# Ledger of designs, part 91: designed miniproteins, single chains, continued (4)

Each design is a single chain, and the fold is of that chain. pLDDT is the mean over its residues in the fold that is shown.

## One batch from the design tools (miniprotein)

Design m15355
Fold by ESMFold2-Fast:
Structure m15355 (fold): chain A 64 residues (1-64)
Amino acid sequence: SSLEQKRQEAQDLLAQAAALGREAGELTERYVETGSEEDRKQAEAKVAEYKAALDRARALQDEL
């Protein structure tokens, strides 16, 4: 059913968000160690991806 498909998609998006959150954490730690502008930009970009994935998952769950 479409409802079950939406639940699976939300679950998959949450799993993706968890992975992106771990990557964002690692990049943030690298920036803290290096203080470089390049590492800061990479960390900020990954945090943005993580937030977008969470927002999408939450929006989809709100439809269930």
Scores: mean pLDDT 85

Design m15356
Fold by ESMFold2-Fast:
Structure m15356 (fold): chain A 87 residues (1-87)
Amino acid sequence: SLSREEVIERIIEKLKELAKTMDEEKKKQIEEAIELLRKNREKPLEELFNIVMQKLSAMSHDPNLSEEEKKQLDELMVEIAKLVKES
């Protein structure tokens, strides 16, 4: 099983990869999610998960997302949920 710190680092890495494929406005929102994780990294994993998932869920309801961006965001949320469950 992954340690708490390994799970957090993998989530940040996946967020950085997603940010590379998005426009500057959406990239900024993802970078804000990464910053929230970094500032709150000492909190329980469940609280960090809730913070990230709330931010990503809000983004997924943006009508300006392309179908590809929406698919990537949905897949990322599933991967994050799996990482947290396996920790």
Scores: mean pLDDT 82

Design m15357
Fold by ESMFold2-Fast:
Structure m15357 (fold): chain A 58 residues (1-58)
Amino acid sequence: MLELVVVTVQNPNGFDTISVEAVEDGKVVEVVYASVRGWTIMSLEEAKKKALERALKK
């Protein structure tokens, strides 16, 4: 079964990196970044959708 895990990496200056990992059978198969060091790449919901769609295409 496919699971989405939200991972937050904290930086000392408060600019966190947020990613969504798609995990299938205990293995990370896709990683999508929502934010890197405080810079928003996409919304968390868009990152979840993209991670799910990419994982299902394999």
Scores: mean pLDDT 78

Design m15358
Fold by ESMFold2-Fast:
Structure m15358 (fold): chain A 70 residues (1-70)
Amino acid sequence: STDEINNLENKSNELDKKADEMGKKYNELTEKAKQNPEYQPQAQQAGKQLGDLKLQSSNLKNKADELKDS
């Protein structure tokens, strides 16, 4: 249904926003880690969270696309 597709796309968009914020944090922590290795665990954690958010967003977009093709 159109409502189901819209809900999936809205949730995906929210995850994309969170991924953008986490991506900025990841980049900043990665740059800091080049000068100070103490930031390396924080950078790794941010990178993992970024990956998880992107995967979740992609999965929701795929579900929305499958519903459009049905």
Scores: mean pLDDT 89

Design m15359
Fold by ESMFold2-Fast:
Structure m15359 (fold): chain A 64 residues (1-64)
Amino acid sequence: EALENALNMAEMEAQKAIREGLEDYTKEIVASLPGQGPIKTIIVKVKKLSEGQYEVTIEVVDND
C-alpha cells in the first residue's frame, strides 16, 4: 500500500535524523501510485529538544 510504504519511509527518515543528531529536520515524502500520481504527501519533522530528547511530528496531507 503506497501510503503505508510512505509512512514507513517517514519513520526511517525520522530515526536517521535522530541518529545523526540533527537539531531541526524536515522531509516531504510523496505517496503515489503508477497511473494515479501523487495521492498524499507525508511531512516528517524532527526537532531536538535536549540531549537525547526529540520531538517527531508526522503529518499526512492530501494533494490538490
Scores: mean pLDDT 75

Design m15360
Fold by ESMFold2-Fast:
Structure m15360 (fold): chain A 61 residues (1-61)
Amino acid sequence: MTPEQQQILSLTEIIVRRLRQEGYPEEVIERVREVAEKSLAENKSIEEFLKEVSEVVREHA
């Protein structure tokens, strides 16, 4: 696993924990996990990953 892939996985766990603590529904948490999985599969940058996660969370708000 590349350092970038490891960082995406670490960030995903942090983001998921915070969203869960803030009361976001399982659908949003699952979408964030899907974005992480897609980012790893497509070798996306951390910047691209965070941008997509931000869009998912914003669309729910």
Scores: mean pLDDT 82

Design m15361
Fold by ESMFold2-Fast:
Structure m15361 (fold): chain A 66 residues (1-66)
Amino acid sequence: SMATREEISELLKKAGEAVLNGDVEEAERLIGQLREMAAKNPELSAIVNRYIRALENLIEQKKKLK
């Protein structure tokens, strides 16, 4: 539905902002919610999973910073 697409877009925006702000814990929680939404909406899963992979790569880089 249109509402579901808007919810996913908002979650993607918030997850990206959390990564940029260095809030890894918040970013991981939002990614978890995105995964659940993608599982329930297969038509959007390919796009959402692509963004999740990009966000997880950035999180991994931040965790390795000394």
Scores: mean pLDDT 81

Design m15362
Fold by ESMFold2-Fast:
Structure m15362 (fold): chain A 65 residues (1-65)
Amino acid sequence: SSSQAQKLNSEGSRALQEGKWEEAVKKFEEALKLDPNYSGAWKGLAAALEFLGKTEEAKKALEKA
């Protein structure tokens, strides 16, 4: 559901705040499996990927936001 996607997005944002980049990627990807049009989750995924040095993957995620 969209509510579950929002919860997962919030968990991803918390992981970003804690410097847990891999956990953030996982949470944002789980949110996007439930809601592929969730712009905020695409932006969060891109940020986490940039912190991991995955610049091309981050750019592709931003294009979907």
Scores: mean pLDDT 87

Design m15363
Fold by ESMFold2-Fast:
Structure m15363 (fold): chain A 55 residues (1-55)
Amino acid sequence: GAKEEIARKILESAKKVAEEDKELGEIVLRQAIKELEALGVPEYAKEARELLETL
């Protein structure tokens, strides 16, 4: 649905930033987690948290 499409874009954008700059990626992933939780897509928020742990 629309929420999943938005969540996918948020997560994909955060991943790209993290690939280029780990420090900026940490900031963007933390923000993405908050946005994904607010959007109500816990599976995507979990993936963002797991990515943050690998930085």
Scores: mean pLDDT 84

Design m15364
Fold by ESMFold2-Fast:
Structure m15364 (fold): chain A 85 residues (1-85)
Amino acid sequence: SLEKLKRLIDRAKERGLARGLSDEEIKDAMVANAALFLRYVEKLSEKQLEEFMRIALEWAADESLTVDQFAERLLAAAAEILAKH
């Protein structure tokens, strides 16, 4: 259900923009929402979640990525990890 994950990420962006958050704060909220979804809805193992978080934090450090480009990278990382099982 990548569609549900995408909606959670989109909602985090909308709420962040409405609150006047920085791009960095919005990206952090996207990672937090994605991690909770993958842990509790998709039921990833701790090892799989650690792999996702490593990728997510690496992309979050890339200041050249827009919020939308970052969201696409998070969805791609989640899809790759989910495809492995």
Scores: mean pLDDT 84

Design m15365
Fold by ESMFold2-Fast:
Structure m15365 (fold): chain A 61 residues (1-61)
Amino acid sequence: SVLDDLERGLEQLRKNPSPAAAGAAAGEARKLLEKHPDLDEEARRVFEEIMELAREHNPAV
């Protein structure tokens, strides 16, 4: 599911944070949002958490 894909991306970024990993995680999360614009509340929270964490490690995201 979209939620499972987002949660995997967040967990990978948490385990091995880097500017490159942040850019990749943000890019994949945005791609999922583009395909599934009506995210439920849980998926939206995970998406926002990925974006916040990604910006901490890569401000250019």
Scores: mean pLDDT 85

Design m15366
Fold by ESMFold2-Fast:
Structure m15366 (fold): chain A 60 residues (1-60)
Amino acid sequence: MYLKALEDIEGEGYKLKKGDVVEVLDTNLPRPGWVKAKSKKTGKEIYLPLNKLEVVPEDE
């Protein structure tokens, strides 16, 4: 499942820009509403809030 950033997101050791795509790796986290994802741009594994992400159809 792929998600797209709805806004610029900056965290420890990473910076996502609006429109950057991430691959969901894990949703079973101790933080509700967060996911572990892999940046398609950098290949880094990062933790992101679901409310700042949009589902990307694989046919786009």
Scores: mean pLDDT 75

Design m15367
Fold by ESMFold2-Fast:
Structure m15367 (fold): chain A 90 residues (1-90)
Amino acid sequence: SPELQALAKKYEEEIARDPENAEAWLNLGAVYLAMEQYEKAVEYYEKAIELDPENAEAWLGLAVAYRALGQEEKAEEYLKKAKELLEKKK
């Protein structure tokens, strides 16, 4: 999708300006997940978690990507982590 490629470029440019921007890494992971580029989505979500380990959305993104890669045990582990973080946020 040209729209998803444009979004990827936008977030890659944000990361080039500020590589510690956890939200930009999270958004790049989500774009690559939508493009069904699951290995790249994992890489970008892992970077988002490294920068912001309490971001439940990043853990959920990892779970979805690992499930798509056939790694069900990892997917369930990361899904549990996302749920635990969401229960803390009210």
Scores: mean pLDDT 89

Design m15368
Fold by ESMFold2-Fast:
Structure m15368 (fold): chain A 66 residues (1-66)
Amino acid sequence: MDEVTKRVALHELEEFLEKAKEAGAEEVVKLVEQSIERVKAGASVDELNEDSRKLRELAKKEGIET
């Protein structure tokens, strides 16, 4: 993954993390934190797509906008 895509992904995940914390959605918070660590570790686009899918499913269940 290129550096620009990585920075954008991290920024979006950090914003989503704050929203999840404000909503008290601990399950979403944990997944977002794991996704941030995976992006920092050089996760592939496919791995990020899987993380995003899981996050969207949980966020929808918890009433958090993605």
Scores: mean pLDDT 76

Design m15369
Fold by ESMFold2-Fast:
Structure m15369 (fold): chain A 63 residues (1-63)
Amino acid sequence: SMEELEKAKKTAEEIAKKEGLDIAKLSTREMFKLAGEVVKRTGADVSTALKAVSELKKEKQKE
């Protein structure tokens, strides 16, 4: 759902900030690692977590 995607995005941003990751510059490996942490913390599906990280990266690249 949209609510689950937004929660996953917020969680991904919080984790990235804590770990010192630049979301706009995430490698594919870092994206998968971050998505895994989102799944662990939120219980979201892997596909939802990956979509959240991918969309967040695109958003940060436009800033």
Scores: mean pLDDT 83

Design m15370
Fold by ESMFold2-Fast:
Structure m15370 (fold): chain A 95 residues (1-95)
Amino acid sequence: SLAERLREAGLLLEEAFRLLEEAEKELESEEPDKEKVKELIEEARRKFEEALRKAREVARERFGEEGVKKLEELLKPYREELEKRIRELEERAEE
């Protein structure tokens, strides 16, 4: 159903941010695994992109191209937060 597909997209979005939290915790450890941090960042990006793809497909089917545009506007703060947290993690991992 439409509701199930939206739920799946939401779960992927939540998983992307959970992976970033896991990366942040790894960097706070006594001996941070920088390669694990990079892998978690890459997985977070993939999950976020998959969530957006699924959400856009649902928005297009239900509301057409205007629905896709509105969805992208609504998700812009989430994308900006994701990219900000990734930048902070990458900077810390290089220290």
Scores: mean pLDDT 86

Design m15371
Fold by ESMFold2-Fast:
Structure m15371 (fold): chain A 55 residues (1-55)
Amino acid sequence: MSEEEIREQAERWLALLEQDPALATALSKKYLGVDISKLSKEELEEAIRKTLEAS
């Protein structure tokens, strides 16, 4: 995984959180296993990295 790929995924999650925070938190819990509304940008990037490694 590239750092650029992780940043792009984080940007997409942040955009969803801006558009629909309730949907973003529900999907992040289902897909990433974490509530992204409670995470910093660094924590979000780490969660994405961990999810991609675990697949």
Scores: mean pLDDT 79

Design m15372
Fold by ESMFold2-Fast:
Structure m15372 (fold): chain A 89 residues (1-89)
Amino acid sequence: MEEIEKLEKEVKENPDDAEAWLKLGQAYLKRGEYDKAIEWFEKAIELAKTPEELARAYSGLASAYFVKGDIEKGKEYWEKALKYREEAK
């Protein structure tokens, strides 16, 4: 089975689990589906319960925006990811 199909099933079974949405976002990012990756990372941010989950979601958003050429948004989200990563210590 395709990796994305497994992850789509995981988010359907656990729609409130930020970790499931983070994995799906990462999978779409690996495929170059940047707009879908952004949607899934934004969903993970809405559901995040820890600074670690927020840091990972913002890191994913930063990566997606950087590869799309939106350097300004990429930097903004990277700075948010760094802040939440420090709070997770």
Scores: mean pLDDT 84

Design m15373
Fold by ESMFold2-Fast:
Structure m15373 (fold): chain A 70 residues (1-70)
Amino acid sequence: MEKGKAIEEALREAEERLREAGASKEFVDRVVAEIKRTAEELARAGASIEEIRKKMEEITEKAIEELKKS
């Protein structure tokens, strides 16, 4: 299975969740860039799709918590 496609799909899910939480475009773009970088690093290190998705979800949840504190 192509890890790139799984990462792109998970990035779209993260972007939708951030927008639903009321994040600005600037905040969404910043967080998505962070998630993408981390996911690509994990993929190069040989991490499974499940591990990559879990980490992406953790970053998304942390970002939503940060947004609520703002």
Scores: mean pLDDT 81

Design m15375
Fold by ESMFold2-Fast:
Structure m15375 (fold): chain A 83 residues (1-83)
Amino acid sequence: MAPAEEYLASDDLEAVVKGVDLLAEDMRTGKRLSLEEAVELLKKYEETVTKALSKDPKLLREQAARLTAAAIEGIGNELDKEL
């Protein structure tokens, strides 16, 4: 089980935020999860994460921006490996 997955499966808002932070790190670095695996994990927990974060629209927006930035950085890192 990915370290982020335990937190993303939680019903606690703080745990979900920590899970998103760990997932963003995994997307950026590719050390524990490939970018593709990280995206699939995000899709798996999308509804739960969105529901938890929708209690604070500012947090939802900030976490969405963070994941987007991490995905873009992760794509750049994968492209560098193919060249």
Scores: mean pLDDT 73

Design m15376
Fold by ESMFold2-Fast:
Structure m15376 (fold): chain A 70 residues (1-70)
Amino acid sequence: MEAERLALEARRAALAGDLERARELAERAVELAVEEAAKEENLSPEETERLRREARERMEGLVEQAYAAG
């Protein structure tokens, strides 16, 4: 829930043209989401690193898309 809230805030910042703030919020959202998933799903270190990479790529895409739309 907290990770989703931060992701939404990152998208809003990107729509407003504040890329620096959007990147900061996106990074926090990724870290929080990965930590939550790793604890809940008992992920291995390898699985955790793969999830972090995928989440970062996804968030970068969302921020870029929102910035382009604004």
Scores: mean pLDDT 80

Design m15377
Fold by ESMFold2-Fast:
Structure m15377 (fold): chain A 58 residues (1-58)
Amino acid sequence: MKYKVIKAKVITKDNEIDLPEGTIIEKLSETTYKVIDPKRNIEKIFKDAKVEGELEEI
């Protein structure tokens, strides 16, 4: 499933990362997320992570 960030964070065991509005999140498993920032052309995979906040399903 893919989501667009309205206001969200990725929480890992080591840190908490604020995601800017318009970031795309793809849920790969219950604890694995692919995060794409289209403005910076950044793509990163977070393992053993949680996503919290306001997301729009796309």
Scores: mean pLDDT 79

Design m15378
Fold by ESMFold2-Fast:
Structure m15378 (fold): chain A 96 residues (1-96)
Amino acid sequence: MQEEIEREVEAVLNYLKGKAALGDGDYETAIKYFERAIEAEPDSPLAAEAYTLLGEAYLKMGKYDEAIEWFRKALELDPTNERARKVLEEAEKLKA
């Protein structure tokens, strides 16, 4: 449907903007864009990736508990996401 295509485009654009902000070290801006990407398409494969990068932003901010929560949400949505599994293991080790 047209409205579904518009939400998918919104999700992709916000995801890409979030990735750019994350790369620039602007973690607060990255978080906002990833949240918008998830809101546009919450049950999509892109949302699983957005949850993973949202967790990575929190991890870079030293917020390990929040990072772990977001990585777990990514894996609930996509259990085959190798990146989410790897960064979850890394976050749990850093918290210990």
Scores: mean pLDDT 84

Design m15379
Fold by ESMFold2-Fast:
Structure m15379 (fold): chain A 93 residues (1-93)
Amino acid sequence: EPAAIGARGDALSREVDELAQKAIDAIKNKGLEEGKKYAERMAELVPEVKPLFEEAINAETVDEAIEKLKQARDEAGSLIGTRAAEEIFRVRR
């Protein structure tokens, strides 16, 4: 059912959003090293945006890391949504 495909896409997008927020909070409170594990987990979930997450974990400043994480999160969400829409289109022949 198209609703099941959409629900899976929404769940994945939500998981990426939660991991990105945890990474941002960890970087702000504990430093760049603590954010790295969340960025690596997000890259595992959405391999296509891995280079953007790698830019975030290799950032030289906290502000740069947070900005790049937000960009990577937004790109990941866009890709997840696009793929869910494509799959729904294929199911509804």
Scores: mean pLDDT 77

Design m15380
Fold by ESMFold2-Fast:
Structure m15380 (fold): chain A 72 residues (1-72)
Amino acid sequence: MSLEEQLELARYALELARQGKFDEAKKVLRTIAEESPDPEIRVAARTGAEAPDKDQLIAIAEGLIKLIESKL
């Protein structure tokens, strides 16, 4: 999985979360956590997939996007 693909998925997860589709957003974040070659991105994505509420999920997804953008 490329950094550009990881960024696209992270943005998609944030969009799903903003639409209230939290289970779908968590599935996308879990895919990033399983397939990313970067351990820092994997940890951030896993934390998002395990988020207990929408506000934390959105905040983590936004942070994940910024993290991936910093590596491009």
Scores: mean pLDDT 87

Design m15381
Fold by ESMFold2-Fast:
Structure m15381 (fold): chain A 87 residues (1-87)
Amino acid sequence: MLKEFTEKGLALDPEAAGLGYSLMVKSPDPAEAIEEVIKKYEEDLTEETKKKAEELKRLAEKGEISREEAGEYIGGIAGLAAVNKKK
């Protein structure tokens, strides 16, 4: 589930997750913020994580994700990317 995806990323690397939240605060558009995070961490994301991130972007474009939810998802994506880069 998307919530489990976010919680896992936040738990694995809180510093990288914090950076993701910072990007969300600078970009008030949730879809643009998610796209920027995907682009920034593309090399460090697994194929499965990229697919989930793209799904979150589509939901944000439809207005189905709140700004708060988008911030949490961006944090999760950044956290997962940081862990993958370390391996």
Scores: mean pLDDT 67

Design m15382
Fold by ESMFold2-Fast:
Structure m15382 (fold): chain A 84 residues (1-84)
Amino acid sequence: LVEELRRAGEEAIEAVRKRDAKAFAEALKRFAEVASRALPPIKVVGLEMRMLSVFVELELGDISEEEAAREIEELVREAIEAAE
């Protein structure tokens, strides 16, 4: 579970660096599927919305790639801590 969450998070960060919206959506979907095995639905939805918001802000130019990657990394850590 924790390793699967980290892997999905790493895929999301890679998509952020490549600015690949399709890859990001796929990583986010995989992250949500894994997270749903350990977290209540409302928390999974909250994490999905926050991760999507980060990518939207990146695409709009409101945040840098480095900042977006850092925020995704923080959200992944939050999910792992909540799953433990």
Scores: mean pLDDT 82

Design m15383
Fold by ESMFold2-Fast:
Structure m15383 (fold): chain A 94 residues (1-94)
Amino acid sequence: MEFERLYEEELREVRRLREELNERTRTESWDGEDYEERLDPETLERYREIAELLARVGVALRDASDEEKLAAMEEALERLARERAEERYRERLE
């Protein structure tokens, strides 16, 4: 189905952005001004959206195991991908 394709595309994108964010948090701050200056506004907003989502999950599950936190973060990313796919699907139908 068309929606399933859009969901798959969005899921790949949010997972890729999460991996990029993880890499940057290990080597440099993802909150650094260099990122805000060099990224286009759409890409910067996507990074912020994912970072805020993961931060909220981390705070909510502060006392949970690392495994539980990772599972919840993955579920949150899957939900974000679904919401983005739904918006794209609606826009296509107009």
Scores: mean pLDDT 69

Design m15384
Fold by ESMFold2-Fast:
Structure m15384 (fold): chain A 80 residues (1-80)
Amino acid sequence: SRLELLREALELVRELVERYPEDEQLREWERGLEEEIARRRYDGAVSLLRGTVLYLETEYADDPEVQEVVARLRELIEQL
């Protein structure tokens, strides 16, 4: 379901927030995504998830572990 895919995406974003606790912008993306999912605003959640992916591709371009997570997030977006 869309909810299960979005929850998986949120868990991946949360793992990155834990790895980069000083990244307040990443935490802001996480909070926005959590709120949209909690309120059942799935199209809003997908839009925020796309924004999160673009942010991670730009800010963490040279981090292969982050780019592996980005690849998984893109796979989830294609199923949403």
Scores: mean pLDDT 88

Design m15385
Fold by ESMFold2-Fast:
Structure m15385 (fold): chain A 81 residues (1-81)
Amino acid sequence: SANLETAIKNVEVALEVLYTNPAAALAALRDAIEQLKKLPETANREKALEYLEEARRHLEEGDFEKAKELLEKALQQLKKI
């Protein structure tokens, strides 16, 4: 699925630029959430979405370590879709 591939790519970009460009990481994360919402509702999609939404909150609060952990967890769930 193009939506799934785009979501995965945006999570990978968010992880790559998390510390160097948090604004770009946040934009990529928001796009990943929107792409993921276009996929059919599955347990792996819902878990990935929960991790991405929690990662966004932590990133907005400046908690980069927790955001990284949650982005990595989201990526693992996305790979199971």
Scores: mean pLDDT 86

Design m15386
Fold by ESMFold2-Fast:
Structure m15386 (fold): chain A 77 residues (1-77)
Amino acid sequence: LLDLAKKIFEKAAEAAKNGDSDTAAQYARLGLKYVEKADIPEEEKQRIIKALEEAITAARNGDYEKASKAFQEAIEI
């Protein structure tokens, strides 16, 4: 599940890079559902959730550089 979530976040980052905030937010929310179901420590889940929330907010505000960076941070956890 976590590996699948990370693959989805890669797609979210690419959508953000292309200026498609709606698609980036949709992929981020989908990946978040897999993170919530993943068997990982709660501290790691909260770090990923925070990075995703920052990425979604940045993408909606048109800050695609910040959004892409936040998605990459979520992938690295």
Scores: mean pLDDT 78

Design m15387
Fold by ESMFold2-Fast:
Structure m15387 (fold): chain A 101 residues (1-101)
Amino acid sequence: MDFDEQIKDSLKLAEEYKKQGDNKLAAIHLIGAGELYYTMGDYEKAAELYKQAAEAAKDNPLLQSKALRNLSKAYTRLGDDKKAKELEEKAKEAEELAKKK
């Protein structure tokens, strides 16, 4: 599968949605690009995209939770277990916020 082309497409869509002010769709495409980098073993680039996705999703607790969990997994791969645990806890907090209406 051509992950490089899919990453380029996802990043282009994220950029376009950011320009339109659609932070939800921007976050979704940033998560998608990050997951492709993660699959390729590029955990540093995956982490950077997941950070951007979490920021774009700050007003959408469910998407923010997903981005933070993915970021936690990337930090585990980078050997930062302490940061990974902190991010997993933040993801749980975001998920609980989504449940509170």
Scores: mean pLDDT 86

Design m15388
Fold by ESMFold2-Fast:
Structure m15388 (fold): chain A 67 residues (1-67)
Amino acid sequence: KLEEARKLMEQGDKADAEGRFDEASKLYREALKLFDEVELTPEEARQAIIWGMRAIAAEVEAWLRKR
């Protein structure tokens, strides 16, 4: 399950690099859902928080640029 989350994060990183921020955000959120169902080490929890913040930042930036 954690390995699936990591694969989703890699796909999210690819989407982000390609400027597909909405897709990247969705992939990051999907990975975080998988993490929510398993016990995380402190290191994994920190990583999940970083990815979550990155997903939110991408969404907010896309939304703000419309204004």
Scores: mean pLDDT 70

Design m15389
Fold by ESMFold2-Fast:
Structure m15389 (fold): chain A 96 residues (1-96)
Amino acid sequence: DLEALNKRIEEAKQYRLKHAQEAIEEMREELERNKSSMTTEEQKETYELTLELLKLVEEHPTDGKLIQDFLDKLEEERRRRLEEEERRRLEELLNR
């Protein structure tokens, strides 16, 4: 029963997407509560990126690849910024 199998695969995908959405929503709510205490540009950027991700998930809830590609991009961008910041701090310490 190929149709029944395909249906279960789609249901499993939707279930995984729902859990991802719930985690993102919790993060968004936490960021909203702390919005008034956000004093750095980095905190504001993280907030905006999280909202953009939530919007993307809401618009394309069944497009797991699109959501995954966006998540991977956010993670890579965040890592790159942290590495550049750490490198700058290390250079300042070494040049003392």
Scores: mean pLDDT 66

Design m15390
Fold by ESMFold2-Fast:
Formats: sequence, structure tokens, C-alpha cells
Structure m15390 (fold): chain A 92 residues (1-92)
Amino acid sequence: SPALEEVERLARRAEELARRAGEAAAAGDAERAVELLREAARLLLEAAEILREGLGDEEAAEGLRRMAELMLRAAELAAEDPALAGELLLRL
């Protein structure tokens, strides 16, 4: 369905942004890592809303909301300890 294709597109883009955030954090660029992780969280929340409102898939929507929360926690870690954030993100 077009809704599932959009969810997949948003989730894949969020994964790419999280990987780039890990690379930025490993390079010592905390500000860029935080921006990328916040954008990844935003895309995951958008995908969760499509799952919930468009498809009625509450379980999948909750999974994406939890991933968004993890991205925001990773952003907090990247601001405080970018080297550790980079190591953890690049192992995901």
C-alpha cells in the first residue's frame, strides 16, 4: 500500500540519518550528530502516525515511537559524550 511504502521510506531515511549521526559524533561533531538524531526521531514519529492513523497498527506505531525516544536519548548522549555516542550508533 502507498502508506506502507511511505512508512518504509521514512524508516529507511531515519536509519541513514542515525548512521550519519554516528559518523559525525565519532568525528567529534556533537552539534551535527544532535541535529541528525533529532531529524531521525521526527521521521520515526511521522511514520508512527501513519501506522496508527492510516493503518490502525498500534503495535508497530508504538515500536517506532520507542525508536524515536531512543534517538532523542542518543542525541542527549552525543551532546555530552560524542565519542561514546558514535561508538554505540555505528554498532546499531
Scores: mean pLDDT 89

